# Ledger of designs, part 29: designed miniproteins, single chains, continued (5)

Each design is a single chain, and the fold is of that chain. pLDDT is the mean over its residues in the fold that is shown.

## One batch from the design tools (miniprotein)

Design m16973
Fold by ESMFold2-Fast:
Order: C-alpha cells, then sequence, then structure tokens
Structure m16973 (fold): chain A 102 residues (1-102)
C-alpha cells in the first residue's frame, strides 16, 4: 500500500500487454499468427527490420503452441514499435483488424 513507482507502472503495462496477447492467441491462434505475419511484412516493407523479426518470432511461437514465448515477443515488439512511427501505425492496424475478427 503506497503510490506505484514509474517502474511498477511500466511493469504493470507490460503484464497487461502480455496477458491480453496470450489470451487472444490462445482463443484464436491461427488468426493471431496470421496478424503477426502480416505485421512483419508491413514493417519490413516500411524498413523496420527489427520489428519485422520480432513479429515473425511471435507468429512462430504461437504456431508452435508456445503462447508464453509468443507473449514475450509481442511485449518486446510493442516496446520496439513505440520507438518507430511506421511500426506503431502497422501494429495499430493489425490489432484493430484482430479485434474485429474476434
Amino acid sequence: AGPLTEEEIQEGVDRIVFAVSLTVAKKRPEASARLYERLAELTEKAGDDKSAELARRAAEAIRAGDFEEGGRYTTRLVREASKSPKASAALKEALDADAKEL
């Protein structure tokens, strides 16, 4: 009981991103994997190879049934994409499409 530090807030955000991505991937693994594969293609075409690689690894983990590893790559992808306007736009579009497909 006390005010949360900025580090605790960031850890909370990371946990929410992980939990949401894990829940969606478990419910719709094929749709989630396809979205990360599409995001990888979009970020690669935009010149963001690092975000593209993280998206590919997330898709591979989800297809392998390793949803925890998929969630870890997704969390890293969101952190990396937030530093790139091109990747951030592509990620938002991919997530909006997934939410409508569910």
Scores: mean pLDDT 73

Design m16974
Fold by ESMFold2-Fast:
Structure m16974 (fold): chain A 107 residues (1-107)
Amino acid sequence: EMEELKKQMIEELQKMVDEAEKAIEALEKGDKESAKKYLDELFKSVLNYAKLRSLMDGRPEEIKKGEESIKGLLEKYKKLIDEGKTEPVIEALKENKKAAEEEIEKL
């Protein structure tokens, strides 16, 4: 049912907000290992949300290309963290958190 899908989407978006906030805090404290762990959880929720969104939009087949792009972005962020280039990752996570919060309000 659409209402049940909407509830699941909100739950995944809330996880994205929570994990993004934890990743930002870890990066600001210089805790690279915790930051990478929170990024793994964040991107898992991003992928789950994308799958739920595809079901809601009636386009489940489109998920496959999105999954590869999401995995590539996660690896890019981990590389930037390992190189000490944390500022672009923090900015991207802040934008992701804001987008997820705005999407919750629209659902």
Scores: mean pLDDT 83

Design m16975
Fold by ESMFold2-Fast:
Structure m16975 (fold): chain A 88 residues (1-88)
Amino acid sequence: EEKVKEALELLDKAIELAKQGNIKEAEELKKKALELIRSSGALSDLELEILEGIALLHRGVLLAIGEPEHEALAAGLELLKEQLKEAL
């Protein structure tokens, strides 16, 4: 419960950092958020890998069509957050 809430708040911060072009800090906060959800036991490791994989695929498509890296990362993180909210 508390870990899940903290993880979603970290993803919100990661999204804002990505929009600002701070890709490294955004990725670090994403990693921390996913670790909090994994340690909470709310989702299996496989479920988390699938949801992250979907977000990475979305980012990859946006990069392929010419979106800036920071905007593609922000969109991928937004998708990850919405998918996690539905799964949790």
Scores: mean pLDDT 84

Design m16976
Fold by ESMFold2-Fast:
Structure m16976 (fold): chain A 116 residues (1-116)
Amino acid sequence: SKPKVVIVTPGSEKMFAAGQEDKARVDEAVEAVVELLKSKGFEVIVYRDSTDPVGDAAKLLKEENADLGIAIATDREDKSKFNMHIFTKDSVKIYSNVSLEELLEKLEEELEKILK
């Protein structure tokens, strides 16, 4: 069957230090990630409005029988940067304070390992 990814993002303006600007940056990152994943043949499910994106990504990975669970948020100290957690059934990779370009590069590296 087609490999599956679940993506989880933060859900309220109260969870974002910069409100709507933070949400817009997360939405841009999610759009880029979804495009990359679909280009690689993955089925993608996006869960927005999480109060615990990291915990929900790990949980939904199991509930959805997904190959990857991804949590994406802006960095608390530098809102131009992102934090990404990538969960598999057996591991977690954490990328902190990365640009969108770096986030996409790191994700592509992890996808190549799964497509083997």
Scores: mean pLDDT 81

Design m16977
Fold by ESMFold2-Fast:
Order: structure tokens, then C-alpha cells, then sequence
Structure m16977 (fold): chain A 81 residues (1-81)
């Protein structure tokens, strides 16, 4: 979990800085590998179909996590400003 959070933050920072697509792509690949529990090298050696499945699964995980965080912030509590 911690590594996934770190990769997401690094991807956000790279996007905000307007970094080269190559570096951003590398971080996205690392995130997909971490979410699916395989190494980056194994991920890169997978057939295109399998890579797409992993990317799709990673997107679903990220989306669910973002939605969960948003729901936590949107609920009535002692909120952050």
C-alpha cells in the first residue's frame, strides 16, 4: 500500500511539473506492477493483452481508492478546510 501511494504521488508531481512522457510512463508501469503484485521486468515481458488487463485492473483500483478518499472527505466530520 505505501509503495502504491508513493507511486501515485510521484505520478501527480511529474504531471504537474510537465515532465517528459517517458518518465511519467515509467512511473505508471511501476504503479501497475505494484498494484498487480508483479515485478516491473515481468510486467514489461508480458504479452500486450495481459499488460492491458493489468492496466485496466490498476485503473479500477486507483479509481476505487480515489472514490473512497473523496467519500471520507465528503462525510460530515471534523473536516479539513
Amino acid sequence: MERIEKLIEEIKELEKKGSKSEELRRKVDELVAELTGISLSEFNSLPSDKRLEYVQEAIEFIFNKIEEELEKKNERSKPLP
Scores: mean pLDDT 66

Design m16978
Fold by ESMFold2-Fast:
Structure m16978 (fold): chain A 93 residues (1-93)
Amino acid sequence: SMEEEIEEGRRQLEELVGPEFAERMEEIVRLVLEGRLSDAEVLRAVLEALLALGRVSLEEAIAALERLREALADDAEIVAALEEEIARLRARM
């Protein structure tokens, strides 16, 4: 079942990255499976979780998004979402 898969995934993730990151990722996955987050909102939620837990710096996050934007240049919807997130993170620097 999805509940059992989510619970097992959470346990494995807690062992690798700690309980706070595992909890945030579980919530993001649940919202995605419920159809409550768009691709742009998923990207934002994951980045905010990584930043809040100190897993990436603002500079590292921006650089990763810029590389992803170049790699996915033919996908107008994802490019627009990435450009919006890059601009938002740059405003925090």
Scores: mean pLDDT 70

Design m16979
Fold by ESMFold2-Fast:
Structure m16979 (fold): chain A 61 residues (1-61)
Amino acid sequence: SSQEKQLLDKMDQLQKQADELSKQLQQAIKDKAPSEERLRLISEIARKVLEYVGLYIELKS
């Protein structure tokens, strides 16, 4: 359905955004970046993951 297509497209976008942020976090860890910077990246990743999970639940409903 068109609704399923929209959910899948949004989920794909969120996954790509989370992957990019995860790479930034890995680099920050290697560079021994301040804990505040690392926590900011973790928080951004968490937001994307939670949005993804919400869409996944909607898709399976």
Scores: mean pLDDT 89

Design m16980
Fold by ESMFold2-Fast:
Structure m16980 (fold): chain A 68 residues (1-68)
Amino acid sequence: SERDKLEAAAGVLLDYLRSHRDYAGAREVLQILGTNLDADDVAGARAALLAFAERHRLPEAVIAALRA
């Protein structure tokens, strides 16, 4: 499902942030997920996470995972 794909991509993003000790970024990502998924807005969650990754200039591999 699109939700399962988003959860997998969010896992990649969270693992990247935690491996770099970016706990503030990880908290922001979890807040984006909670807000959008509580509204059952999978597409909005994906768009917000992609915007986060692009704004913080995260690696292309992370950005590509969020687009899949």
Scores: mean pLDDT 83

Design m16981
Fold by ESMFold2-Fast:
Structure m16981 (fold): chain A 88 residues (1-88)
Amino acid sequence: SVASTTAGALLLVGAAVDEKLRGGEEEVVEAFVLGGKAVVELGISAEDAEKVVRKMLEDPEKALELGEAAREGLEAAKEKIKELVEES
């Protein structure tokens, strides 16, 4: 639903804000922002977005991988999000 997708996007934006406030790397902050945009564009549920956020927080390399995929396009972002959800 639109509400679920909005909640999912807010989880990623919240993680980006938290990372920035903790003095995290700019590329990791950007990855959370780009992930949030992809969640909105792809209609990802809040449950799946939460799984993605957890993986990104556990492993900064996973955050950078999603950021890179999102820069390549929505198809690449969709594939990476599916991978991160399935690994949860």
Scores: mean pLDDT 81

Design m16982
Fold by ESMFold2-Fast:
Structure m16982 (fold): chain A 105 residues (1-105)
Amino acid sequence: DEELRRELARERILVEMLTRGVTDEILERIARETGLSLEEVRRMAREVGRELAREVAEIYAEVEEKNPNASETELNRLVSEEVGRWAEEQVKRAQERIKELEEKL
């Protein structure tokens, strides 16, 4: 059950980071809703932030590799479009998982 609560917190943090950003008030709310400590939720938010930064960097590298002759302006446009599409898919997946976890908890 504790692992499911940690997964719920991670998915909620991911949705907030990809939609409206994370604030202390949001992290405090997630801690209360999941029953985790604020310290643990803050640590998880930093971990999720690092994972997202790494994924965005990988998307940039893949888009650059597929478009070796693209101008800087074109590359930035293509990266922004791909990151946006990826983010929307991640939010949808996370929201579906949150519903599953809430039903199990």
Scores: mean pLDDT 88

Design m16983
Fold by ESMFold2-Fast:
Structure m16983 (fold): chain A 71 residues (1-71)
Amino acid sequence: MGLPPGLDPAEVRALAATLSDEEVRARLAELEALQAREKAPVNGALAELRAASLERQKELLAAELLQAAAA
């Protein structure tokens, strides 16, 4: 998975546990709409996120949120 190597796995897991199924679906739809609007090439991370189980989607979104907060 394309997770940033500097993230704390415990923080990712803790944040993922707070995400609801509805929040994960809403965020995934938002990311898909954003990529379509930007006319960007297919994002490998987004494609992998779409193929992942709901629990893994939570972990990937948690990692992305932590990476954004660290930037």
Scores: mean pLDDT 66

Design m16984
Fold by ESMFold2-Fast:
Structure m16984 (fold): chain A 100 residues (1-100)
Amino acid sequence: SAMELLKKAAEEILKAAMAVLRGDLEKAKEYLKKAKELVKQAAEAGADPSYIADLEAAIKLVEEGIEAYEKGDIKKAINLAIAAALQAIGVLFDLELEEK
């Protein structure tokens, strides 16, 4: 279902953000690639465009976090990764509330 794809996408974004916080940029990029594919599949399955926009924004924060880390701006990378994780968690909570 579209909801299951959104949940999986948010989980992969959270994993990517956590990988950035650990300095594991290769794993961050792997999780990010999975997140992008899951967001695309969710959109094709008719997911709510507001959730797609929120997850795409979180993906962009992870991408910017990876770039900041590669440039040696660790403080910026950490702040971006935390912001991405919080957005992904917010989507997961909203999706759980919609099921009840």
Scores: mean pLDDT 88

Design m16985
Fold by ESMFold2-Fast:
Structure m16985 (fold): chain A 80 residues (1-80)
Amino acid sequence: IAELLRQAAEAVAAGDAERHEALLLQIGEAIASLPPEEQAAVREALGEALARARRASEGKSEEEAAAAVAEELRALAERL
């Protein structure tokens, strides 16, 4: 899952919406394949990362918002 998060971050940073969408589906399937306790932990960590990206991107351009999301996804991948 960490590798999929890195790839999703790259897709977001590149503005590749189709690749980003495909990777989000793969991440969802990967999470669904984890034990229930790990599913909860990963979903919580993802929620926190996206909340931080949203706060960091308030009042910013779409490009800057995408960069914030990409950085948070990369940081999450390194933690996992």
Scores: mean pLDDT 76

Design m16986
Fold by ESMFold2-Fast:
Structure m16986 (fold): chain A 72 residues (1-72)
Amino acid sequence: TTRVLVTPKTPLPFGTVVTVKIDAPTPQTVRGTADEKGNVTVNVSGVASGATYPATITTENGEVVEGTATAL
């Protein structure tokens, strides 16, 4: 399992609960919570450290935000 930093195109309010779909070679959907910077850190498998993937972030109220997921 690799830590992934998800950076939304529009920063999320701190504490926003989200579902993140990471468009890696094997797509994965994980839950997370926005930090004080408006980013989300999640743990996923099947990604290479340093790789960047498209991410789709869905908030608890159904709002969809595009972003990027960078494997740490």
Scores: mean pLDDT 81

Design m16987
Fold by ESMFold2-Fast:
Structure m16987 (fold): chain A 72 residues (1-72)
Amino acid sequence: SRAAALEEATDLLVEAARLEQEYEKTGDEEALRRARELVERALALIRSVSKDREEFARLAGEAQQRAAQRFA
């Protein structure tokens, strides 16, 4: 469902943010690669439940805002 995809995408973006922070602290290129993979998976989930490009942008923005709030 759309709600489930949005929640899963949010979880993936939170993990990506954590890995990006780890990369900034340690220089671990593997953490950066994993973060990029998680972002791509999150965006693919949002695309799969989006009716059109406008809805994709709205839902992607919502997932990013939710992830930022949970990571902070």
Scores: mean pLDDT 88

Design m16988
Fold by ESMFold2-Fast:
Structure m16988 (fold): chain A 75 residues (1-75)
Amino acid sequence: MKKKVEVDPSLDPETQELARLLAEAGLIDKPVTADMKEGLRSLARALGLPETDVATPEMIAAVRELIASGSTVTP
């Protein structure tokens, strides 16, 4: 399987890190590009954070905590 979610290196470091965390957690299935504002707003709503078109440190922290507590244990 040679499927890998590409993260646009021209994005700001916070958006790149958030995108990688989301891809590793399987929360996004699309390539990460500058046109992910809709995805960021949807994620912010799901995390109970204010909707924004840029990644915030609070969003990154919330996703990291979710991943740390929600490890996929295959039954």
Scores: mean pLDDT 63

Design m16989
Fold by ESMFold2-Fast:
Structure m16989 (fold): chain A 69 residues (1-69)
Amino acid sequence: EEAEKAYRDYLGGLKLWIEKHPDITDEELEEMVDFAVEELKKRYNLTDEQAEQIREDMLAELRKAKAEL
């Protein structure tokens, strides 16, 4: 629940960032997502599987948002 809220907050913030910085590279996007996922993993003691699932979901959502700009 708290981890899901934090995930939603990070995702929303990153989507807004992409809207303001549409020239962001895929490499930069991956770095930002990796940082967010590591912070969530440490804060909520997520398993490697949970962290990887969040990473995949976040990257997919953000890549879709960037492609639609």
Scores: mean pLDDT 80

Design m16990
Fold by ESMFold2-Fast:
Structure m16990 (fold): chain A 83 residues (1-83)
Amino acid sequence: SEELEKKRRILLGTLGAAEEAVREGNYDSALRLIQQALDLAKELGLPEEVIKTLEEAMESVRAGDREKAIEYLQKARKLLEEL
């Protein structure tokens, strides 16, 4: 549907913004953006692997693990592009 495609694009954009925030060391913004992405992913009923990957990204940001946070955000984007 058009609405589903629009929400999917918003989710992809949000994940891109979250990755940029992590790269800039803006972890508070990254956490907010990942939470928004997680809420939208749950609303859309996305696969458990997407939800789990976003939760792992959030945990990595909370731990200050920049490299893992970026890897999980990139994995989430790739999983979304495959849907």
Scores: mean pLDDT 88

Design m16991
Fold by ESMFold2-Fast:
Structure m16991 (fold): chain A 100 residues (1-100)
Amino acid sequence: SSQQQQDSLRQQSIDHIGQSDYQGAITTLQQLSRLSQQSGDFYMQGRTYNSLGDVYYNSGDYDSAIRYYEQSIRYGTQSNDQDLVDQSRRNLDRVRQSIQ
């Protein structure tokens, strides 16, 4: 199912992050984003963008982290995923405190 494919890609991204392979994580999350877009799964799109924000934040690319957290808030709002919206807002605030 589409959900099983999304779960598989999410697990692959977690594995890459655990190995500090941020480029591998980005590639896998971009694949997950494309799959979610093709399936119209706005819930998974929002959560995937939050994960992309986290990867870019941990790699020191704060500009990309901000953009992905903003997209996460947008999709979270559209999918009525309040937990995601709250999480992405906290993450966005954290990035803004870290940049000069």
Scores: mean pLDDT 86

Design m16992
Fold by ESMFold2-Fast:
Structure m16992 (fold): chain A 69 residues (1-69)
Amino acid sequence: MLSPLEVAVLEAAREGATVAELAKALGVSQPTVSRAVARLQAAGLLERDPETGRYRLTPLGEAALARER
């Protein structure tokens, strides 16, 4: 099951977001967001665009978020 922070990161990343943008949007520190993003990326729920550095939901991430809502 996803933590509340992981759910919030997935919701905020729906249109693509950097770690800095996620930290600003969620009102948490960049290290806190970076750890959550790393866990979600390892689980296949987020993917990073190598050119922009932005994280986006995978289809699996969208399905996981839909189950939490």
Scores: mean pLDDT 81

Design m16993
Fold by ESMFold2-Fast:
Structure m16993 (fold): chain A 73 residues (1-73)
Amino acid sequence: GAEELLQEAVEAGNKGAELGKKGDILGAIGYILRSIGLAFQAGLEAGEDPAEVLDRPEVQEAITKAMEALKSA
């Protein structure tokens, strides 16, 4: 369901951050893209605007942490 997809999106973003900190750039990018895709799917399943789900603080924080980890690698 939508709640599980949203949780998976946050987890994927956090995994991207961990991989970025370890210097796994391809893995980090893959998980960032997965996080975005899962958030979009969560929006579709909930009958909400997928962009609004992507803009949720928990999703944006996870993606931002992953992007910051990539800049620090």
Scores: mean pLDDT 78

Design m16994
Fold by ESMFold2-Fast:
Structure m16994 (fold): chain A 61 residues (1-61)
Amino acid sequence: MDENVRRVREAAGRAGRPLTERELAELAGISVSSASRAIRRLLEEGGETYRRGQRVGHGPP
């Protein structure tokens, strides 16, 4: 789980925009369920303030 947590954190940082759990999983190269669990562990550890339920961001028009 530590590896998945780190991958999710790095993917979110690199994207620099709101991402869904599915998008984070794809960028991190892990399953959606693994990404969801990694996000929960980040919240439980208090290391990140990542918010569940992020939507796909809209680009500027």
Scores: mean pLDDT 64

Design m16995
Fold by ESMFold2-Fast:
Structure m16995 (fold): chain A 56 residues (1-56)
Amino acid sequence: SDKCLCTSPHKSLGNVSPQALAILQDYRQRKSSYRPNDPKASLLCDLCFLHHLTAS
């Protein structure tokens, strides 16, 4: 999709921004939840997508 939502379509890690990738690794290490309503949600779109897959 053209908009990042917590139910975004499949995305590859290759499409993740470098900042989002760093946050993603930190999230995986801590196993903490991110805030989907954060204004940085667009930056964390791929993190939201992965969280949805992991939570499922």
Scores: mean pLDDT 48

Design m16996
Fold by ESMFold2-Fast:
Parts: sequence; structure tokens; C-alpha cells
Structure m16996 (fold): chain A 72 residues (1-72)
Amino acid sequence: SADVELILRYGPAIDPRLTEELRRALEAGDRERAVALLREMKGRIERSTVLDEATKARLLAAIDRLIAELEA
């Protein structure tokens, strides 16, 4: 998934530990855990002052799409 690749590429700049937990949840097929971690990451991105607005918008859109896919 292009959305997964984007999130995991920029995730370490936001929170490396949260990104690693997300990667493991996705690899394990733990959809509920992955959604919870994505929501936590979304909150951290929304509060971030170090990401440019274009990258922030792209990441938030990717997270929202991935949450929708995992909850379907």
C-alpha cells in the first residue's frame, strides 16, 4: 500500500517507537491495534510544528484512508 509506505517513511520523524509498533501491528494483521496506533499518530501529526503543511496534509489523508480500509 502506497499509504502504508508513506506513513512508515515519515513516521520516525514524528515518533520512532510509535512507528515501529504500527509496523509490527500491520505485519501481524492486528487491525484493531493498527487503527488505535494510527489514531495516536494522527493526533501527533496534528500537533506537530516541525512538519510542513503539505507533508502534514498528505500524511493525515493517508492515515484516514488506511483507517477506513482497516475498519471495512
Scores: mean pLDDT 86

Design m16997
Fold by ESMFold2-Fast:
Structure m16997 (fold): chain A 94 residues (1-94)
Amino acid sequence: SAVLEVMREARREVLAKGQDNKEVLREAAQRILEFALAQMSPEVRAVFEELIAMIDAGDPDVAERAEAVLAGLPPADAAALGAALYAYGVLRKL
């Protein structure tokens, strides 16, 4: 639930400061990413690094691989990995 609380706080901040401000979105996404990375074990961190390398390479299998990994993780680890992947995706588009 700690990752979800950070995501809720980041969403409130974006809504308060203006959703169309790319800098506010970048700061919110970076905060989510940093918090999620801090919650990861070394093993989950290694999987995250594998998945972002696949994303950066444009690997068509990344979505299937991410889904399989997330389905196999404990809920807290899945929440941290999912939040980190989401935040990374937002940062890549800004």
Scores: mean pLDDT 81

Design m16998
Fold by ESMFold2-Fast:
Structure m16998 (fold): chain A 75 residues (1-75)
Amino acid sequence: MMENWEEGLRQAEEDVAALLALPADALSLEEWREAVRRLEGEIELMKKANAPQEVIERLEELARRLRERLRELEA
């Protein structure tokens, strides 16, 4: 059966958008690091499940945005 990779991508997009909309003080630095780790883990699982490259590339872009935000918060 066809995997609905687009639904997983949409959920990740919504979760990342919600995180990026939060004030800097809304989460601890450790919670931000955990959010990045969780998204990176999801990308790894989707790669192992043979998700389309387009989906993986979009998830990698979301992870990049979270990593940039984490870097800002660490400064």
Scores: mean pLDDT 80

Design m16999
Fold by ESMFold2-Fast:
Structure m16999 (fold): chain A 83 residues (1-83)
Amino acid sequence: SERRRRANEDMGLVATRLLEARRAGRGTPDEAQRAAMVEALRAGDLEAALAVVDAGRAGPLASEETLAEYFNALSEAAREAAA
């Protein structure tokens, strides 16, 4: 469906921006910012989700474990947004 395609594309864009931040040695959103990012994706608000990622770039560099947790949360949010 169109909604499912949009949700998957939005998730992919957010995931790409997180990976780009990590590759550039930039920080990742903290736990509270992660919650805001997930809620934005559930609501289908890509711009709000990307803004949270950008704000997180001033923070500490993400660990592999933290990044994996973020991708799991994004996948769940995209599934919920597509429903």
Scores: mean pLDDT 75

Design m17000
Fold by ESMFold2-Fast:
Structure m17000 (fold): chain A 75 residues (1-75)
Amino acid sequence: SAERKRRSREELELFSEKMNELMPKLLKEAEEKVEKYKKEHPDTPESEVKKLYVKLLAEAIGEAVRKAEEIVAKE
């Protein structure tokens, strides 16, 4: 419900469980994308590689949060 301002303990526990399942996989995929990019673009400055890594990590975290929220909302 859009009017729920706080999660129940059970919803928080489920969210944490789903985050723990999703985060390792999504972080690994982000790291693999960075390593592939480095291999394909060896002349890329370290600063640009760092920016890509931060961007992909932020996207992975955002995706994990969205998927965990969707699972909790289906209760």
Scores: mean pLDDT 77

Design m17001
Fold by ESMFold2-Fast:
Structure m17001 (fold): chain A 79 residues (1-79)
Amino acid sequence: MRLTEADLEALRAALQAAGASEELAERVVKSIDRGGLLTPDLAAQLDERQVETAVAFLRSRGADAAADRLRASYEAARA
């Protein structure tokens, strides 16, 4: 399922409120919008709070598959 533009803007704001830079938040949002996995480089720049913030946001919008992909990518990069 594709998120709306308003959902993507709200996700960027939530990530920035969790301490992500504007550039980092934009890269994460673009990855999620493409339905992709986080690259190891991108995952290395995120902390647990930022990932949980994004996962909670995605689940609140019914984007459970996207939330699961985000968490799995982050955990794989940290293993």
Scores: mean pLDDT 80

Design m17002
Fold by ESMFold2-Fast:
Structure m17002 (fold): chain A 107 residues (1-107)
Amino acid sequence: MEEELKELSEKFNIPLSTVRELYEFVKEEVERLELPVDPLLVLEEALHIWYLLEKSVSLETLKEAVRRALEELKAQGKESYSSNEVRRAIIRELQKVSEEARKIFGP
């Protein structure tokens, strides 16, 4: 796990401490919701989206969007979720609070 977090830190140019903080947050939310999804997959999608937004939203805003996205996926009640489904859910939540997300990702 430590090596995967380091690779994501380097890939998206985000401090390793921030990547670890977001990973622990995602892991806790996935466990809380009993969601059948890999926390590392959720982390990579969230970091990629944040990178594309040039970190124009705060870490706290990103965390809240991820939390809401995971709650929406839980409400769907599916047995598994693809990386595309996770990504779309996070993007939709960010579009509610970010003009840059609406501009970059579109409808």
Scores: mean pLDDT 86

Design m17003
Fold by ESMFold2-Fast:
Structure m17003 (fold): chain A 65 residues (1-65)
Amino acid sequence: DVTTRVANSLRIVADLIDGRDRETFELGRRVETVDASYSEEQQIEAARRMVRAILAGEAATLVEY
């Protein structure tokens, strides 16, 4: 669900921006894992891609807004 993904990812990105907490990063991967029906390897890669995409998008939003 896009809404659930966005909500969880936004919180994770906020925590990462504030302190780059490794635990928050790890939580991001696990959130993607439980949200998507992927294999373990695919879920890890999907989590990385999601975080990267959100950081790129949110970073642009933060500097623009």
Scores: mean pLDDT 51

Design m17004
Fold by ESMFold2-Fast:
Structure m17004 (fold): chain A 68 residues (1-68)
Amino acid sequence: MEELIKKAREKGRELAEKYGRPLTQEEIDALADELMKELGVPEKYRPLARIGIAEGSTQVMIEKNKKS
């Protein structure tokens, strides 16, 4: 489960960096679907994947605000 959270944060951070903005709920859901398939984790862990992706995205935005 630690692996799921780590990869979720990494994917969220990477995509937010590419877009230069916070991810939408639709983008978070799409990344969660991709990650869940990649790791073969049960559906009950989907909320955990979503949270990790959202956290990664938020972290990138915080860092960008400091660089302005």
Scores: mean pLDDT 79

Design m17005
Fold by ESMFold2-Fast:
Structure m17005 (fold): chain A 73 residues (1-73)
Amino acid sequence: MFKEAAENLETLARALGLDLSRPATEYATPELLADLVTPRGAPEEVREKIKEIIERYGSKLSIAELIEMLRNY
């Protein structure tokens, strides 16, 4: 599930032309990012965990680093 969230974040960033070197929270709130990247049909607990990761790291890591963190979770 977290690997799929990482793939969703990469797809979203590329589709919107976001700068992967910048923090994800410059573009959207942790709540909105969690909603957009959580895989369809994932349990609410998985969404909450993704949100917590973005709240903690989304302003500190680049989008590229956040993708790798989620992929390796």
Scores: mean pLDDT 84

Design m17006
Fold by ESMFold2-Fast:
Structure m17006 (fold): chain A 115 residues (1-115)
Amino acid sequence: DKIEELIKKAKEAKDPKEKAIYYAKAALEAVKRGDLETLRKIIEELKKSKDPILKEVADFLEVALEGVEAGLEDLAIRLLELLIEALEAEDPFERSLLLGLAALIEALLKLLTSK
């Protein structure tokens, strides 16, 4: 299973950035399948980390989950795609731009999902 393979790679990775990329990819696949239980498990695992990259990724994933639960799946998918692109970006300027775009979508999702 693609999600299980991505989670295995995330657990085997030693570098926090590489872990973050694999967990974010597993989360995106879970959203595309409607497997929100797997998405919740990924979030809970990342929230236990003291690493700032993994914590930041967990925050983005929580907002994406809230977006999906509110019926905003396309926006949640775009948030996760931008996050993955940012994490994989080799150029610091491109990474900063992509993170900025992800943060704007995150802010919009938070506003739309506020109780």
Scores: mean pLDDT 86

Design m17007
Fold by ESMFold2-Fast:
Structure m17007 (fold): chain A 55 residues (1-55)
Amino acid sequence: SPDDLQQRISQLQGQRDTLRAQAAAETDPGRRAVLEQGIAQVDQEISRLQSQLSS
């Protein structure tokens, strides 16, 4: 349902914010790169779910 999709998007946005904060605090380049990849994956999932809402 649209409500379920909106809730999932909100949860993913919260996860993205947490990952961004972790990446900003991370001093190891390798660990930071992994966090940045995680952010990119979350952004892709948010975009996918947003596309479903507009269908």
Scores: mean pLDDT 88

